# Designed miniproteins, single chains, continued (5), part 74

Each design is a single chain, and the fold is of that chain. pLDDT is the mean over its residues in the fold that is shown.

## One batch from the design tools (miniprotein)

Design m18557
Fold by ESMFold2-Fast:
Structure m18557 (fold): chain A 55 residues (1-55)
Amino acid sequence: SLEDEIARVRAKGEENFARYLAENPDLTDAQKALVREQTDGIERISIEVLRKVAA
């Protein structure tokens, strides 16, 4: 279902975020916040595309 696909996109985004932080241990809190914003932005775009394709 669309909701299942959206849930998977969110799960992958969180996994990618965690992996990026693990691969970049010297990031400052400010830099981590920017990575969070970027990850959230990518998730938002992916979800928007899924919703448009499902319409």
Scores: mean pLDDT 86

Design m18558
Fold by ESMFold2-Fast:
Structure m18558 (fold): chain A 69 residues (1-69)
Amino acid sequence: MERRRRVEEEVARLQKEADELIKKATDYYSKASKGTPEEQKKYINKAKELVKKAQELMREAGRLRDEAR
């Protein structure tokens, strides 16, 4: 009952969260470009983790849309 037409709203929310994670990852890549080699690796790893989370949220959004049919 929760997942009826509200799926579109939840999908939009998940996409917004994914977009926010991508923006945060971009900030970390920017910091990496300005840091020491050690800081660069650290920030790049954090950025990659955020991108992975964003991709997972996008996949969940797709799955929810599929379930709505």
Scores: mean pLDDT 78

Design m18559
Fold by ESMFold2-Fast:
Order: C-alpha cells, then structure tokens, then sequence
Structure m18559 (fold): chain A 95 residues (1-95)
C-alpha cells in the first residue's frame, strides 16, 4: 500500500477548491485548467501537474498498489523514467 506525500494532498485540496473535477478530464486538460485558474503551485512544478492529477484520480478510485499505478500511468503515455521519478517524488510506501 502507498501513501501520498503532503504536496499531493495540498494540490488535491487546491484542485477541489477551484472546482476542477479530475475524474472528468484528461491529465493535459487538468494541467491547462490549473494554469488557467492560477493554480500554479510552488510545491508541484508545472511539468508534474498532469501526472500528479492522475495519481489523485487513482487514489480516489482506491488504487494504491504500486504495480497497478505503474501500469495505469504507462497506459496514459507516461514514460517509465517519468513514472519512477513521479512515484519517488510524490509517493511513500506505508506498512
């Protein structure tokens, strides 16, 4: 099982406050919406916003195993290198 780092939780709150529904939009659309609403996060770099939004979507769906998360992100066209970087940066293993 995994736990999201505080930065991801803060970004999820910010998205919810600005009425951005992550489940209805692609990662690219969420990124564009975040920028358009001035949701430029000093905590999450602009280049990571789409991938972090996908992690929030997976969390809301109850998907917390690392293998399923990696397969999902890969299916969305994210490179293996970016998947590993994003998971190391924004996700912690919880026992």
Amino acid sequence: MIKFKPEVIEFEKLLNEKVVDVNKYTAEQIHIAAVAFGLKSDVIPERDLGEVALLIELKKQGITDVETIKEYLKSRGISDADIERILEKYVEKVE
Scores: mean pLDDT 63

Design m18560
Fold by ESMFold2-Fast:
Structure m18560 (fold): chain A 92 residues (1-92)
Amino acid sequence: REEAVQTLREAIKRLEELLAAATDPQDKLALQQLISQLETLLSLIDKFSPEEALERAIAAIEAAIAEVREPAVKAGLQEILERLRKALERLK
């Protein structure tokens, strides 16, 4: 649980950095929505297994990757996605 919480907090921080660097209004909106989704997930962390929390975060990031336009934003989301996938593998 604590590893999943830390991984989610680090993902949110990285998303906030991507949002600050983003210039496309659609990408900014997608990143704001994604941050809100992960913050909600983190607030409900006691309701999920660590695996379920990471799987939900992975799904949200995959959806955001499909919507974003800026190559740098897409690359940043892909890096976060890979970190979450590695964290999930460590729990299996």
Scores: mean pLDDT 84

Design m18561
Fold by ESMFold2-Fast:
Structure m18561 (fold): chain A 70 residues (1-70)
Amino acid sequence: VTQTLSGTSERPVPEGSTVRLYDQDGNLVGTSKTDANGNFTFSGLPPGYYTYEVYDSNGQLVDQGGFGLP
C-alpha cells in the first residue's frame, strides 16, 4: 500500500525551496518544492520511515526532519 505525505518545514523557508525525501536506507525517493507557507507533498510512498532535507535556491540546507508512515 502507498500513501501521500504532506508536511511543513519546521523553520521558515523561502517559497520554491527544494525538498529531498529519503527512505530508511538513505535512498532518494522523491523531490518537491515548498509553497509560500513551507508546505510540501509527496505521493506514492510505501510504509516506512522517511527523512527530508530542505535546500534554498543557493543549495544550502535550511531545514530537515523525519516522518513515519504506517
Scores: mean pLDDT 75

Design m18562
Fold by ESMFold2-Fast:
Structure m18562 (fold): chain A 76 residues (1-76)
Amino acid sequence: MLSREEQIQELLGRALELVKQFLDAIAAGDFEKARALFEELMATLDEIISLLPPEQQPIARQMKEETRAFAEKLLE
């Protein structure tokens, strides 16, 4: 069984891999794949935020929103 800390570490590793794959897809011009990876990244960030202490969640939500805005600009 994974501890909460181990779950957060695993999800962070997944989020970083999704960012890499997303940027690779954008560079290749595969915008359909990039959109799918972006949606999966957003879902992964939501899972991380849900595992954080309430005091850290507002900052994490702000970081997610900034990540969303950046990714949306790359998809336009």
Scores: mean pLDDT 83

Design m18563
Fold by ESMFold2-Fast:
Structure m18563 (fold): chain A 79 residues (1-79)
Amino acid sequence: REAELREIAEVLNVSVEEVEEVIRTYETVVGADGLAAVRAAAELARLEREHGRERTPEALELHRRATRAQAVGAELARA
């Protein structure tokens, strides 16, 4: 899992510690798997890099997932 967290951090251009903090916050506040949320964000970043700014159905679906995860994360960061 450490290797996965490092790859997610690199794709999102953040530190591994920040990724771990997001996961912990999700678990304590939402009771959800924070790892799933950061994985969705990383997958969106990869799709945007591979497809540029193209609006493929897969990119749109992952974008919706990442946007939802970001919204939850932003509310938790504000709280």
Scores: mean pLDDT 64

Design m18564
Fold by ESMFold2-Fast:
Structure m18564 (fold): chain A 100 residues (1-100)
Amino acid sequence: GAPGGEPSRRPLTEGAAKASDYFAQAAGVAQNGGDPETIAELAEKGAKYAREGAQDPVHADEAVREATKASELAKKGDYTQAAVEFGRGAGEANRAGARD
């Protein structure tokens, strides 16, 4: 990636940043048709960090809910929907852990 292209540097909790990263990894694995067990492990790690990094419990709960649904979709072979839900989960985790 090209360095210096990131204009938004809002402070995130470490947990929120890790949650978003794990959900992004899970989405990538899902899009590649990867192992659903690996996707589930990444989703669980993301959910844990979303909770730990939460400043807003509502958005944290939505992140966990979306990750759980995405994991179940991947387990059923619905990788496209799983990837979309993980993307939404990452966004919610960032909102949950964002500080102004």
Scores: mean pLDDT 76

Design m18565
Fold by ESMFold2-Fast:
Structure m18565 (fold): chain A 115 residues (1-115)
Amino acid sequence: DRLEELEEKARNARLTPGKELEMARATVEYVRELHREGRDAEVQSLLDSARALLKTGEESVEHLAIYGAGVALSGDEAEIEELVRRGEELRKEGEESGDELLLAKAEALLAAGEA
């Protein structure tokens, strides 16, 4: 099952230091696969949960990846534009500093523009 494989890949990456970029990519693909299977109620539930956690100041790569991918599939154009802008800013900072965590967060947010 591709969803099961993607979820396990994201979980294993989350438990392994230095795998933040792999985790971001796997989480984005997991959300996209839920949508491809017509499981949009689950996508909306994940997006709502990610939005709630991000409002508390928790900016984990996993939650940002769910947020980016979810906004792309069900968000409005203004929210998509805001996340793409933030992602481009983080990508520039990550490239200039060599910070892989910033690059992972950037890819997570840029997923909003990739629908």
Scores: mean pLDDT 79

Design m18566
Fold by ESMFold2-Fast:
Structure m18566 (fold): chain A 100 residues (1-100)
Amino acid sequence: SAVEKSIQAVFEHNLKLALDPSLPPLVQAIYALSAFGLLRELHRDDPAAYRAAARALLRQMKETLGDIFLRALKRLIEGDRGTKDKAFKEELLAMIDELL
């Protein structure tokens, strides 16, 4: 659908910025958190597919940006008061902890 295509485009844009080494780590982490939210929306009807895709993306981020980035992302999620979906945040934190 046009909506799914738009969500996919915004996801790809946020992912590109999350992986951009010219950006400060905190800015990369902000785009990464947004990308995971969009990834969950793309897989809203299949939570298992979301979890598999999210774990794969976190492994890619660990390989590309290192443990320092995963720790920055973890700290951002723990301190973030803007994202009100606690289940989403807790699941992401658990996935990050699997890799640290």
Scores: mean pLDDT 85

Design m18567
Fold by ESMFold2-Fast:
Structure m18567 (fold): chain A 94 residues (1-94)
Amino acid sequence: MVRLSDTAKDLSKFSDEERKALFRKLLEDLLEALKALKEATTVEQIVGQTLRVLGLLLDLERLNTPEAKELVEKVKNAKSVDEAIKIVEEALKK
């Protein structure tokens, strides 16, 4: 799924530094999407931002690291958008 825009490379060619940078960027994009979902007021906005969040979670799973998998499971099991936002913010502080 090559619509990771400029990061649509074979992940096996990425250095550890490049993979860490990609992970951080995906977390930043996920945080933005979750905040947009929280502010969504129409059904179309809610559906659109939900699909964006799900797509970013799939991209995180593609990194195939224990840290990314643990984060995805925590976000999926969050009881609210606010809880999911806090999970991602804590991950970004590492």
Scores: mean pLDDT 76

Design m18568
Fold by ESMFold2-Fast:
Structure m18568 (fold): chain A 82 residues (1-82)
Amino acid sequence: SASEELARRALEVRLQLSKDPDNEALRAEYEALLRAMDREALRLLLRLLYEERAKKKGKTIPQEELEKIIDEIVEAYMAAKA
C-alpha cells in the first residue's frame, strides 16, 4: 500500500509536469518521490506510465515482455540512483 501510494502520487505529479514542466515545486516533489521509491513502487509507476501511453497510442505488448522491460528499467534506475 505504501508502494501503491508513492506510485500513484508520482504518476499524478509526472502528468502535471508534462503540462507545466517549469513548475519547481512539482519537480522537487517528483524527485523526492523517486528517491523514496523501492523496486516495487518503481515497477508500479512504470506500469501505470505504460498504461497511460498505451491508451494514447492504442498499442500493447505481451504482459511477459512488458514485465521484463520494466524489470530492466527498474534495475538500471536503482543502479544509477545508488
Scores: mean pLDDT 78

Design m18569
Fold by ESMFold2-Fast:
Structure m18569 (fold): chain A 95 residues (1-95)
Amino acid sequence: SLESSEEIYKKYLLKLGVSEEKAEKIAKLDLETIKELLEELEKDPSTTVEKVAVLFRILQEHYFDEEFYKKVKEAYEKGDIKELIDIVKEYLEKV
């Protein structure tokens, strides 16, 4: 069975010492925020740097998935915003 992206993210928040109730609420809120940021990046690339910085901060603070986070970080550090968007979209669609 495949775990949802919300369940995976919730598990990481629990490892960070966040309570189960708060972890569930944060995971849902942050995933919706990530989806909104991706939609904005696709519609208006002029805000790319600012929106990518917010996305990076969310992933850095909450550890969505260590391998996924590393891939997103590497794309961001290289300035490859298209690759970053594609990585995040593919991850969200698989889970």
Scores: mean pLDDT 64

Design m18570
Fold by ESMFold2-Fast:
Structure m18570 (fold): chain A 60 residues (1-60)
Amino acid sequence: SELEKLKEKLREKIIEMAGVTLRYIQALLDGNEAEAQRLFDEMVKLEKEYNELKKKIESL
């Protein structure tokens, strides 16, 4: 169903966000400011995509 497909996409997005967050923390601990900034920008992008998916699920 459409709902099941959207829920799977949401689950995949949560896993992706967790992975990027862990890499971001590691970049901060390593003092790699350039990498941390890139990962932070990716986190912001993923949060937007997550919120868009969540809204689609809530509209069903």
Scores: mean pLDDT 87

Design m18571
Fold by ESMFold2-Fast:
Structure m18571 (fold): chain A 68 residues (1-68)
Amino acid sequence: DREQRLKQNEEAGKAGQQAYREEKARLDELVKQGKISEEEAREQARQAGIDAANKKYEENEKRLEEEK
């Protein structure tokens, strides 16, 4: 079902964006405290976004499989 795939991709994208924003805000506080570099904060936030998007995609795949 193409509609299910489009919804899955949209949800994964939103999860990734949300995780990036939340992690970046947290990491920016650590940068202000001198605990990590701005570059490290960007890299970690980006990875968190990717991980969240992949996790949401896998969760949606499993859910769709269980509904069959």
Scores: mean pLDDT 78

Design m18572
Fold by ESMFold2-Fast:
Structure m18572 (fold): chain A 66 residues (1-66)
Amino acid sequence: SPEVEELTKRALEEIEKLSTDEQIQLAGEVYRELVARGVPRKDILAVLTALNQEIVRQSEREEEQR
């Protein structure tokens, strides 16, 4: 769905500005929004996987830059 893809893109862009706790909170908010919109479980899992991978990647970069 183009709407789900756009929401995912915006969430990924927003993650770059947030702390780890705020990133986790945003992922929870995205999950609730997708459930409220009736998005299929498989598509919700794909979005959450993309968000989780980005959060992990940024966490690893923080450790590398220390």
Scores: mean pLDDT 78

Design m18573
Fold by ESMFold2-Fast:
Structure m18573 (fold): chain A 89 residues (1-89)
Amino acid sequence: AREARETGESGLRGGARAAERGLSHVGASAAGVGAAGATFEAMREGSREGEEAAEAAREGARRTIEYGKKGDSEGAARAAEEGARRAGE
């Protein structure tokens, strides 16, 4: 559970930092990797808390990718930060 939360939060925070620097596509990629890692950790643990963290990370990554596709660095950063916050809870 904790590892899924930490992996998702870390990846999304990395994505937010990249997007803040105007690297929206790099931020989207980092968020996606974080979400995949969180999913893997949740599947390995089989816990409900891990599944919830992975789902929050995937939703955050999806939103970050959508903004990244549009070149909206501010939107990508905000989506990644919100996703990190939700994955970490």
Scores: mean pLDDT 78

Design m18574
Fold by ESMFold2-Fast:
Structure m18574 (fold): chain A 87 residues (1-87)
Amino acid sequence: SEFEQLEAQLRALQGAVQDAAQRFLNGEISKDELLARLDAAAAQVDALRAQVLASTALSPEQKAQLLAQLDKLRADIDGLKAYVESL
């Protein structure tokens, strides 16, 4: 279903952000590379958010659930970017 596909995409984005942060902490990627990956992830979150809002196939409950998770991930990305930029 569309809901299951969007949930899978959201989980993949969460995993990518966590992986990027971990690789940075391990010294495997630079600050600039981490920031570029976080910017790419933020753009994908924004695109998924727009897709959820435009959907006519998702129930109101499914939209609310996905939007809450996307908004949380976006805030987590923004917070991580601010932290990394302070280093």
Scores: mean pLDDT 91

Design m18575
Fold by ESMFold2-Fast:
Structure m18575 (fold): chain A 99 residues (1-99)
Amino acid sequence: MSATAVVARAELERLAREELERLRELGKQSMKGSPEDAVAKLREAAEEALRRLRERGERMVAGSHPSDRPEVAEVVEEVLREFEEEARRLIEETKKQLE
């Protein structure tokens, strides 16, 4: 992996962790409302977070040297996929707790 791809992964993974922590906090706060509203808010927030991460990833690819772009794009795709899976698990766990 190029040094550029390693740095891109580290930065995007850090941002993904920050976004997931915000979703966890939102989930805890939403437990005082209706379960349907809580799940809807979490899905909306997850979609917004995914948009921010995708935009950041696109800028990382565009800012990379042409020879590094394929590796950086692959890293972005992997981190976004991992984030989507973790967010889905978080939403399902929150749904179970609100039962």
Scores: mean pLDDT 83

Design m18576
Fold by ESMFold2-Fast:
Structure m18576 (fold): chain A 84 residues (1-84)
Amino acid sequence: MEAARRNLEFLVTAAKKLLEKAGLDTAPVEEAGAVILKGLEAGEITPETLEAARLIDEAAEEAASKLSEEEIKKAIEEAKKEVE
């Protein structure tokens, strides 16, 4: 439970950092992260949970496509420090 929650926190934080650097809205990723956390707490994998995971992945890919390799690395390092 806790390890899965921490991994999700890292993924959501990394996606948010990528979106921030790309000048994109982080709210959809924050909302999607909350949906996945609720599913983990309930022990349920619903269509909503899967769609939320897909949204985070697509948002992170879109942001990364607008950023340099250095910006992507920096966003990931910032996310690691924030979640630690």
Scores: mean pLDDT 80

Design m18577
Fold by ESMFold2-Fast:
Structure m18577 (fold): chain A 55 residues (1-55)
Amino acid sequence: SANVTVTKDGSITSSKNIPLTKGQKATYDPDSDTITFSDGSSVPLVDALPFLSTS
């Protein structure tokens, strides 16, 4: 699984050195239970949840 870091300024970064800036969108795919970003990078939802802001 990939590591995903979410900063408080709304930017999302991955441990794979993929710079995602604020304004990029993430799309949830219910068939694969993954979050896919606009640049094509994706992580499983269960791996992303601990790094997303708990609301």
Scores: mean pLDDT 51

Design m18578
Fold by ESMFold2-Fast:
Structure m18578 (fold): chain A 64 residues (1-64)
Amino acid sequence: MSQGAADLLHEISAVSPTAEGIAAELEKRGYTDAAEHFRRAAALSGGQAETHALEAIRAVDKAV
């Protein structure tokens, strides 16, 4: 993960501690794909949740 993606996720997490809140902040900042993957990760369990969480991180990395 790039430093920009890490910094962005840290900043958003400090403002909104809930998964939905983090996804909403990503959406507002234009990271629509990352927000969608993050919501899917939060709604799923097991390996499916892990896969979507990794895709969310990758989408943030690509966007920043």
Scores: mean pLDDT 68

Design m18579
Fold by ESMFold2-Fast:
Structure m18579 (fold): chain A 69 residues (1-69)
Amino acid sequence: SLEEKLARLEALYREVVLPLVEEEGLDLEEARAEAEKMFAAARKKAEAGDPKVLAMADKLTELLEKLLA
């Protein structure tokens, strides 16, 4: 479901991405801010039941992958 997909992405961000960024001292402020904005937008759309949340989740995944690269 959309909620499960968002929860997975949120867990990935909090449990994997944020600790790695903090530990490594990565200076990816722009990518981090962009990911957070898309995350917040996806959350609001999920709350409204918008099916486009899936597309937002996919884009957020791409941003998280770029942040880790």
Scores: mean pLDDT 66

Design m18580
Fold by ESMFold2-Fast:
Structure m18580 (fold): chain A 74 residues (1-74)
Amino acid sequence: SMEELEKTKLLFRSMAIVVEAELIAKKTGDPEIKEKLKKIEELHNQMLKSTDVNKIKSILDEMEKLLKEVKKLA
């Protein structure tokens, strides 16, 4: 279905955000970046448990915001 395709795309983007934040955290060793990574990982886990596409979109938006903050600190 269209909803399943949309959910899959959102989940792939979420995975990309986690990987990018992990790489930045490893390179910098910054405690604030590590705390933001922890929040990103918690949001990713919430997304995996959600069946509501609108909730998944909201979680992804919060993850994107945290990634931007991580990149500013790096």
Scores: mean pLDDT 88

Design m18581
Fold by ESMFold2-Fast:
Structure m18581 (fold): chain A 59 residues (1-59)
Amino acid sequence: TDTTTHNNNVNTTIANNLFDQGNTYLHQADVAFGNGDFDRSRVLYDRAHHLFDDGVYAG
């Protein structure tokens, strides 16, 4: 296990996991938007925003 980051604690780990999930949904939303699937894109953007907000609150 790498211990090179001083901020690697439980709250930081939770925040990082939430940000990672948010980025995944954001990427999926962007792809859906590019394909013209606006309804799907909107749902995925909403999910990403909630995950990013949760990540900020957790960290």
Scores: mean pLDDT 74

Design m18582
Fold by ESMFold2-Fast:
Order: C-alpha cells, then sequence, then structure tokens
Structure m18582 (fold): chain A 85 residues (1-85)
C-alpha cells in the first residue's frame, strides 16, 4: 500500500523535524544538520513513492507537507549559522 508507506515516511519526517526544532532551540548545529540529512533521505524516498502514483492526491499532499517541513528546517539551519557567527 503506497499510501500507507507515504504516511509512515511522513511520520518519520515529522519526528526528524521535531528533532530539528529541539536542536535549533539548543543551538546544536551538528544535531540540526544531522536531522536535515535524515529528512532529505526520507523526502527522497517519498518523492520516489509519488513517482509510482503521480495521480494520488493523498501522496501528493503528504509530499507537499514533507517538502514544507524540510524547507523550514533549512531556514532554521541558516538562522542558527547566523546566531553562532
Amino acid sequence: DLVARARALLAEIEAEFARAREAFRNRDLAGLEAAIARMEALVAELRALYAQAPDDAEIRAILLRAEVLLGLARIMLGVLKLILR
């Protein structure tokens, strides 16, 4: 079930985003970079899943949410690098 796999990947991405937020709060640059790397790998898997079912509206919505979370984590990394200068 591609939708069930997409939901599982999103849950993992949301868990990594929570770790990214905690790393940002603690000014843990290495932890934030590690969380982003894991999110990037999970989003790549989700993109591959979407490529198998491009007309599935639920997988598309899940991918959009995952991409937004990854984008927010990358913004947090940029901000943290400025704070730690």
Scores: mean pLDDT 90

Design m18583
Fold by ESMFold2-Fast:
Structure m18583 (fold): chain A 80 residues (1-80)
Amino acid sequence: MVDEEEVQESLVRMQMSVVDIMAKNNNVKLTEEQKKRLREAIEEYVKASAEGDKEKAKKAAEEINKILEEAGLEPDESLK
């Protein structure tokens, strides 16, 4: 439904904004490929969390942290 989709989209935008702020503060530029992969991983994490798919959510969180590490940013400790 529109309300659930809007909440998920807002969470994805919030997470992407946090990453953008972190990159800016650390003078790090993510490549377009890294940004695309990160966005897809965050979307998967948000969707899996909303569906209660613990295994999928954990896998997506691991992918997010891997991409952040590849970019030279610290892993998000909230994603365990």
Scores: mean pLDDT 74

Design m18584
Fold by ESMFold2-Fast:
Structure m18584 (fold): chain A 76 residues (1-76)
Amino acid sequence: MEEEVKKLLEETRQAIEEARRALASGDVPAAQKALDRAIENLRKLEEYHKKGLLTDEQVEEIRRLAEEVARLRAQL
């Protein structure tokens, strides 16, 4: 479970970075696909949060990642 949470956090960070790169190159379809992946991972992380399996630091990071996803989606 801890390894799954850490993997989801890392995959979410990578998806956000991929979306930023795609937006910088004007590749809106690639950015949207990367953001959809980040949103799915954030949903899975929210299920772990509901089960009490996240640290306070992880919960704060998830909120920051969700805010970043919202900002990037607003640029589409």
Scores: mean pLDDT 85

Design m18585
Fold by ESMFold2-Fast:
Structure m18585 (fold): chain A 92 residues (1-92)
Amino acid sequence: MEKEKEAQKLLEEGQRALDNGDYETAVELFEKAAELATGELRAQAYIGMAKAYLNLGDFEKALEWARKAAREGTLEQIGEVLRIIGDMLDKE
């Protein structure tokens, strides 16, 4: 329970970093969240990393993290992963 609470806090901080355009900080925060989280929360962290790398222009890493998110995520989270892949295709 403590690890999940810490992971949730790091996910919230990572999302704020994404919203502020601080993509490198977002990657670090989501990476820490993924270390502490399992299942759906870990999938959320992987989605966050995919979004951050997409915004950094690192499409290879963005796709790698999107694939990891799809393996652990819910159907709703898989839908978000497909959206991220679509955004990559638009920028390539």
Scores: mean pLDDT 82

Design m18586
Fold by ESMFold2-Fast:
Structure m18586 (fold): chain A 76 residues (1-76)
Amino acid sequence: SIEESLELIEKFGKEAEPLLLFLGKHPEQQKKVQELVGRIQQLGEDVLAGKLSVEEVREGLKEIKKRLEELKKEAE
């Protein structure tokens, strides 16, 4: 459902915030962080437009999480 999908995106955003703030302090990572933030925002817009299932949202968030973890390792 739209409600379940939006709750997943909101929870992910809250959990990812410390890592996004950490990565945003690194000039070399800023553009990549902005791209990933844009992808999170686009998932929300697509959910509101009825374009994505909850399963598609879960997979999209998993891919974003994996990429954020890769960027964290590069920044350390």
Scores: mean pLDDT 83

Design m18587
Fold by ESMFold2-Fast:
Structure m18587 (fold): chain A 79 residues (1-79)
Amino acid sequence: SELQQALNVVDTLLDMVREGKGDATLLRHGYDSILLLPSVPQEAIELVRKAVELAEKGAPNSEVAELLEKARKVIEEAI
């Protein structure tokens, strides 16, 4: 399902951030991938967008991960 695909993308982004590999460019690509999926809740899309923007501003990985964890929960509850 598209929701499962979105969940897999967010899980990949979370793993990268948690491992200190949170490249803002790769996070942006993940966000763009989710935008192509019409079944993904807009709340989850906005949370991922905010996470990417924080990473681009050099925010701590912990703050970026918190937003991605919230996005993951929104997607999981929609499945």
Scores: mean pLDDT 83

Design m18588
Fold by ESMFold2-Fast:
Structure m18588 (fold): chain A 100 residues (1-100)
Amino acid sequence: SMEEIKELAEEVIKLIEEMAKKTKDEEIRNQLLKLRDELREKLEKGEITAADAIAFGVEVRILVKEEMKVSDEEERKELEEIARRINELMVRLAQLLEEQ
């Protein structure tokens, strides 16, 4: 499951980068990139926990909701889809981390 944890975390990192590219607000974009860097660091150190994965998912959701306030309908749909994918992967990551 360590290989699965790495694969899921790397997929989440890629999705956060995709979300950041679609983000208009510079502060929100920078916060998304900081979350990416924190996830990467915790993964490299082997310190990531299920609680971290849950907290990380909540923070991404908060940032997405703020960005949606300045987004049009098409942009909102794109952000919602990426956020949904991130949430699904983070739930799976948390489950795998609890099995450790």
Scores: mean pLDDT 83

Design m18589
Fold by ESMFold2-Fast:
Structure m18589 (fold): chain A 67 residues (1-67)
Amino acid sequence: MQVTSLRPGDVVEVVRGQGVDLDTGEILGVGTRLRVDRVVQINSDFFAFESEGRRYLLGKSDIRLIE
């Protein structure tokens, strides 16, 4: 299932694949949870968003929405 929208206050969890910390290049493992502070960019496959001053890129089909 693909997440189609994100908004500030949403919590996402990585359920498969890889997410990336855009500031460090660190790969996020399955089970990582992030609160969305601001959505930066949306493309066909990925969301870019800010959480606690960091930027992340996550695949739309690789995450689940908790809230």
Scores: mean pLDDT 76

Design m18590
Fold by ESMFold2-Fast:
Structure m18590 (fold): chain A 66 residues (1-66)
Amino acid sequence: MIAERSKLNLEMAKIQKDAQENGVTEEKVRKYAELLLESQGAEKSKFPYVEERVRESLEKTVEFLK
């Protein structure tokens, strides 16, 4: 179980790094949100709100590093 959470965290970190190098896309936002919800054990009913937050967070992170 701990190893599975570690793998999910690594996948999320990879998406964040890929967004910094190749830009933020809707597909990356969705995948990041899905992995985040899975790692937190949260319900898919929160997907729309989580996607919007993730999009804003990734865009701000990429913009800040420019």
Scores: mean pLDDT 70

Design m18591
Fold by ESMFold2-Fast:
Structure m18591 (fold): chain A 63 residues (1-63)
Amino acid sequence: MTPAEVYALLDKDGDGKVGPEEAEIARKEFGIEVPESMLGGDINAVFVKVAKKLIEKGELTFP
């Protein structure tokens, strides 16, 4: 999975914010729990957590 694909899944509405829907996707697709303190904040905080987990699993690929 590429970084661009991860970002597209996490920022579905394109506003750069983490909503409940994006938090649920992170949990279901990547197994990442998004704390309430990250909701309404920058999507990049959640993206970093997801990217780290994918790197640990060897699932993050670059084009």
Scores: mean pLDDT 72

Design m18592
Fold by ESMFold2-Fast:
Structure m18592 (fold): chain A 84 residues (1-84)
Amino acid sequence: GAAEAEAALAAIVAAASAVDPALATQLRTKGNELLAALKAGDHAAASAAGRQLGTLIRQVLARVPEAEPAAERLERAAVSLVTG
């Protein structure tokens, strides 16, 4: 659910902050935009934020591959928010 998505996002942000504080800030901003859009049922906003967040997560995983389980948890939790 939402709490699980927020926890997974926090883990990815923490991993990013160790190597790139600016990237961590962008992840937090875009992750929150995605979660807000999903909670509101705004599929267009969720799609746009999700694409941007996906690009940022790929940048984190290139530097911190150990963050992959947290990225997978966020994707799963986000899908759960869409399906109810």
Scores: mean pLDDT 82

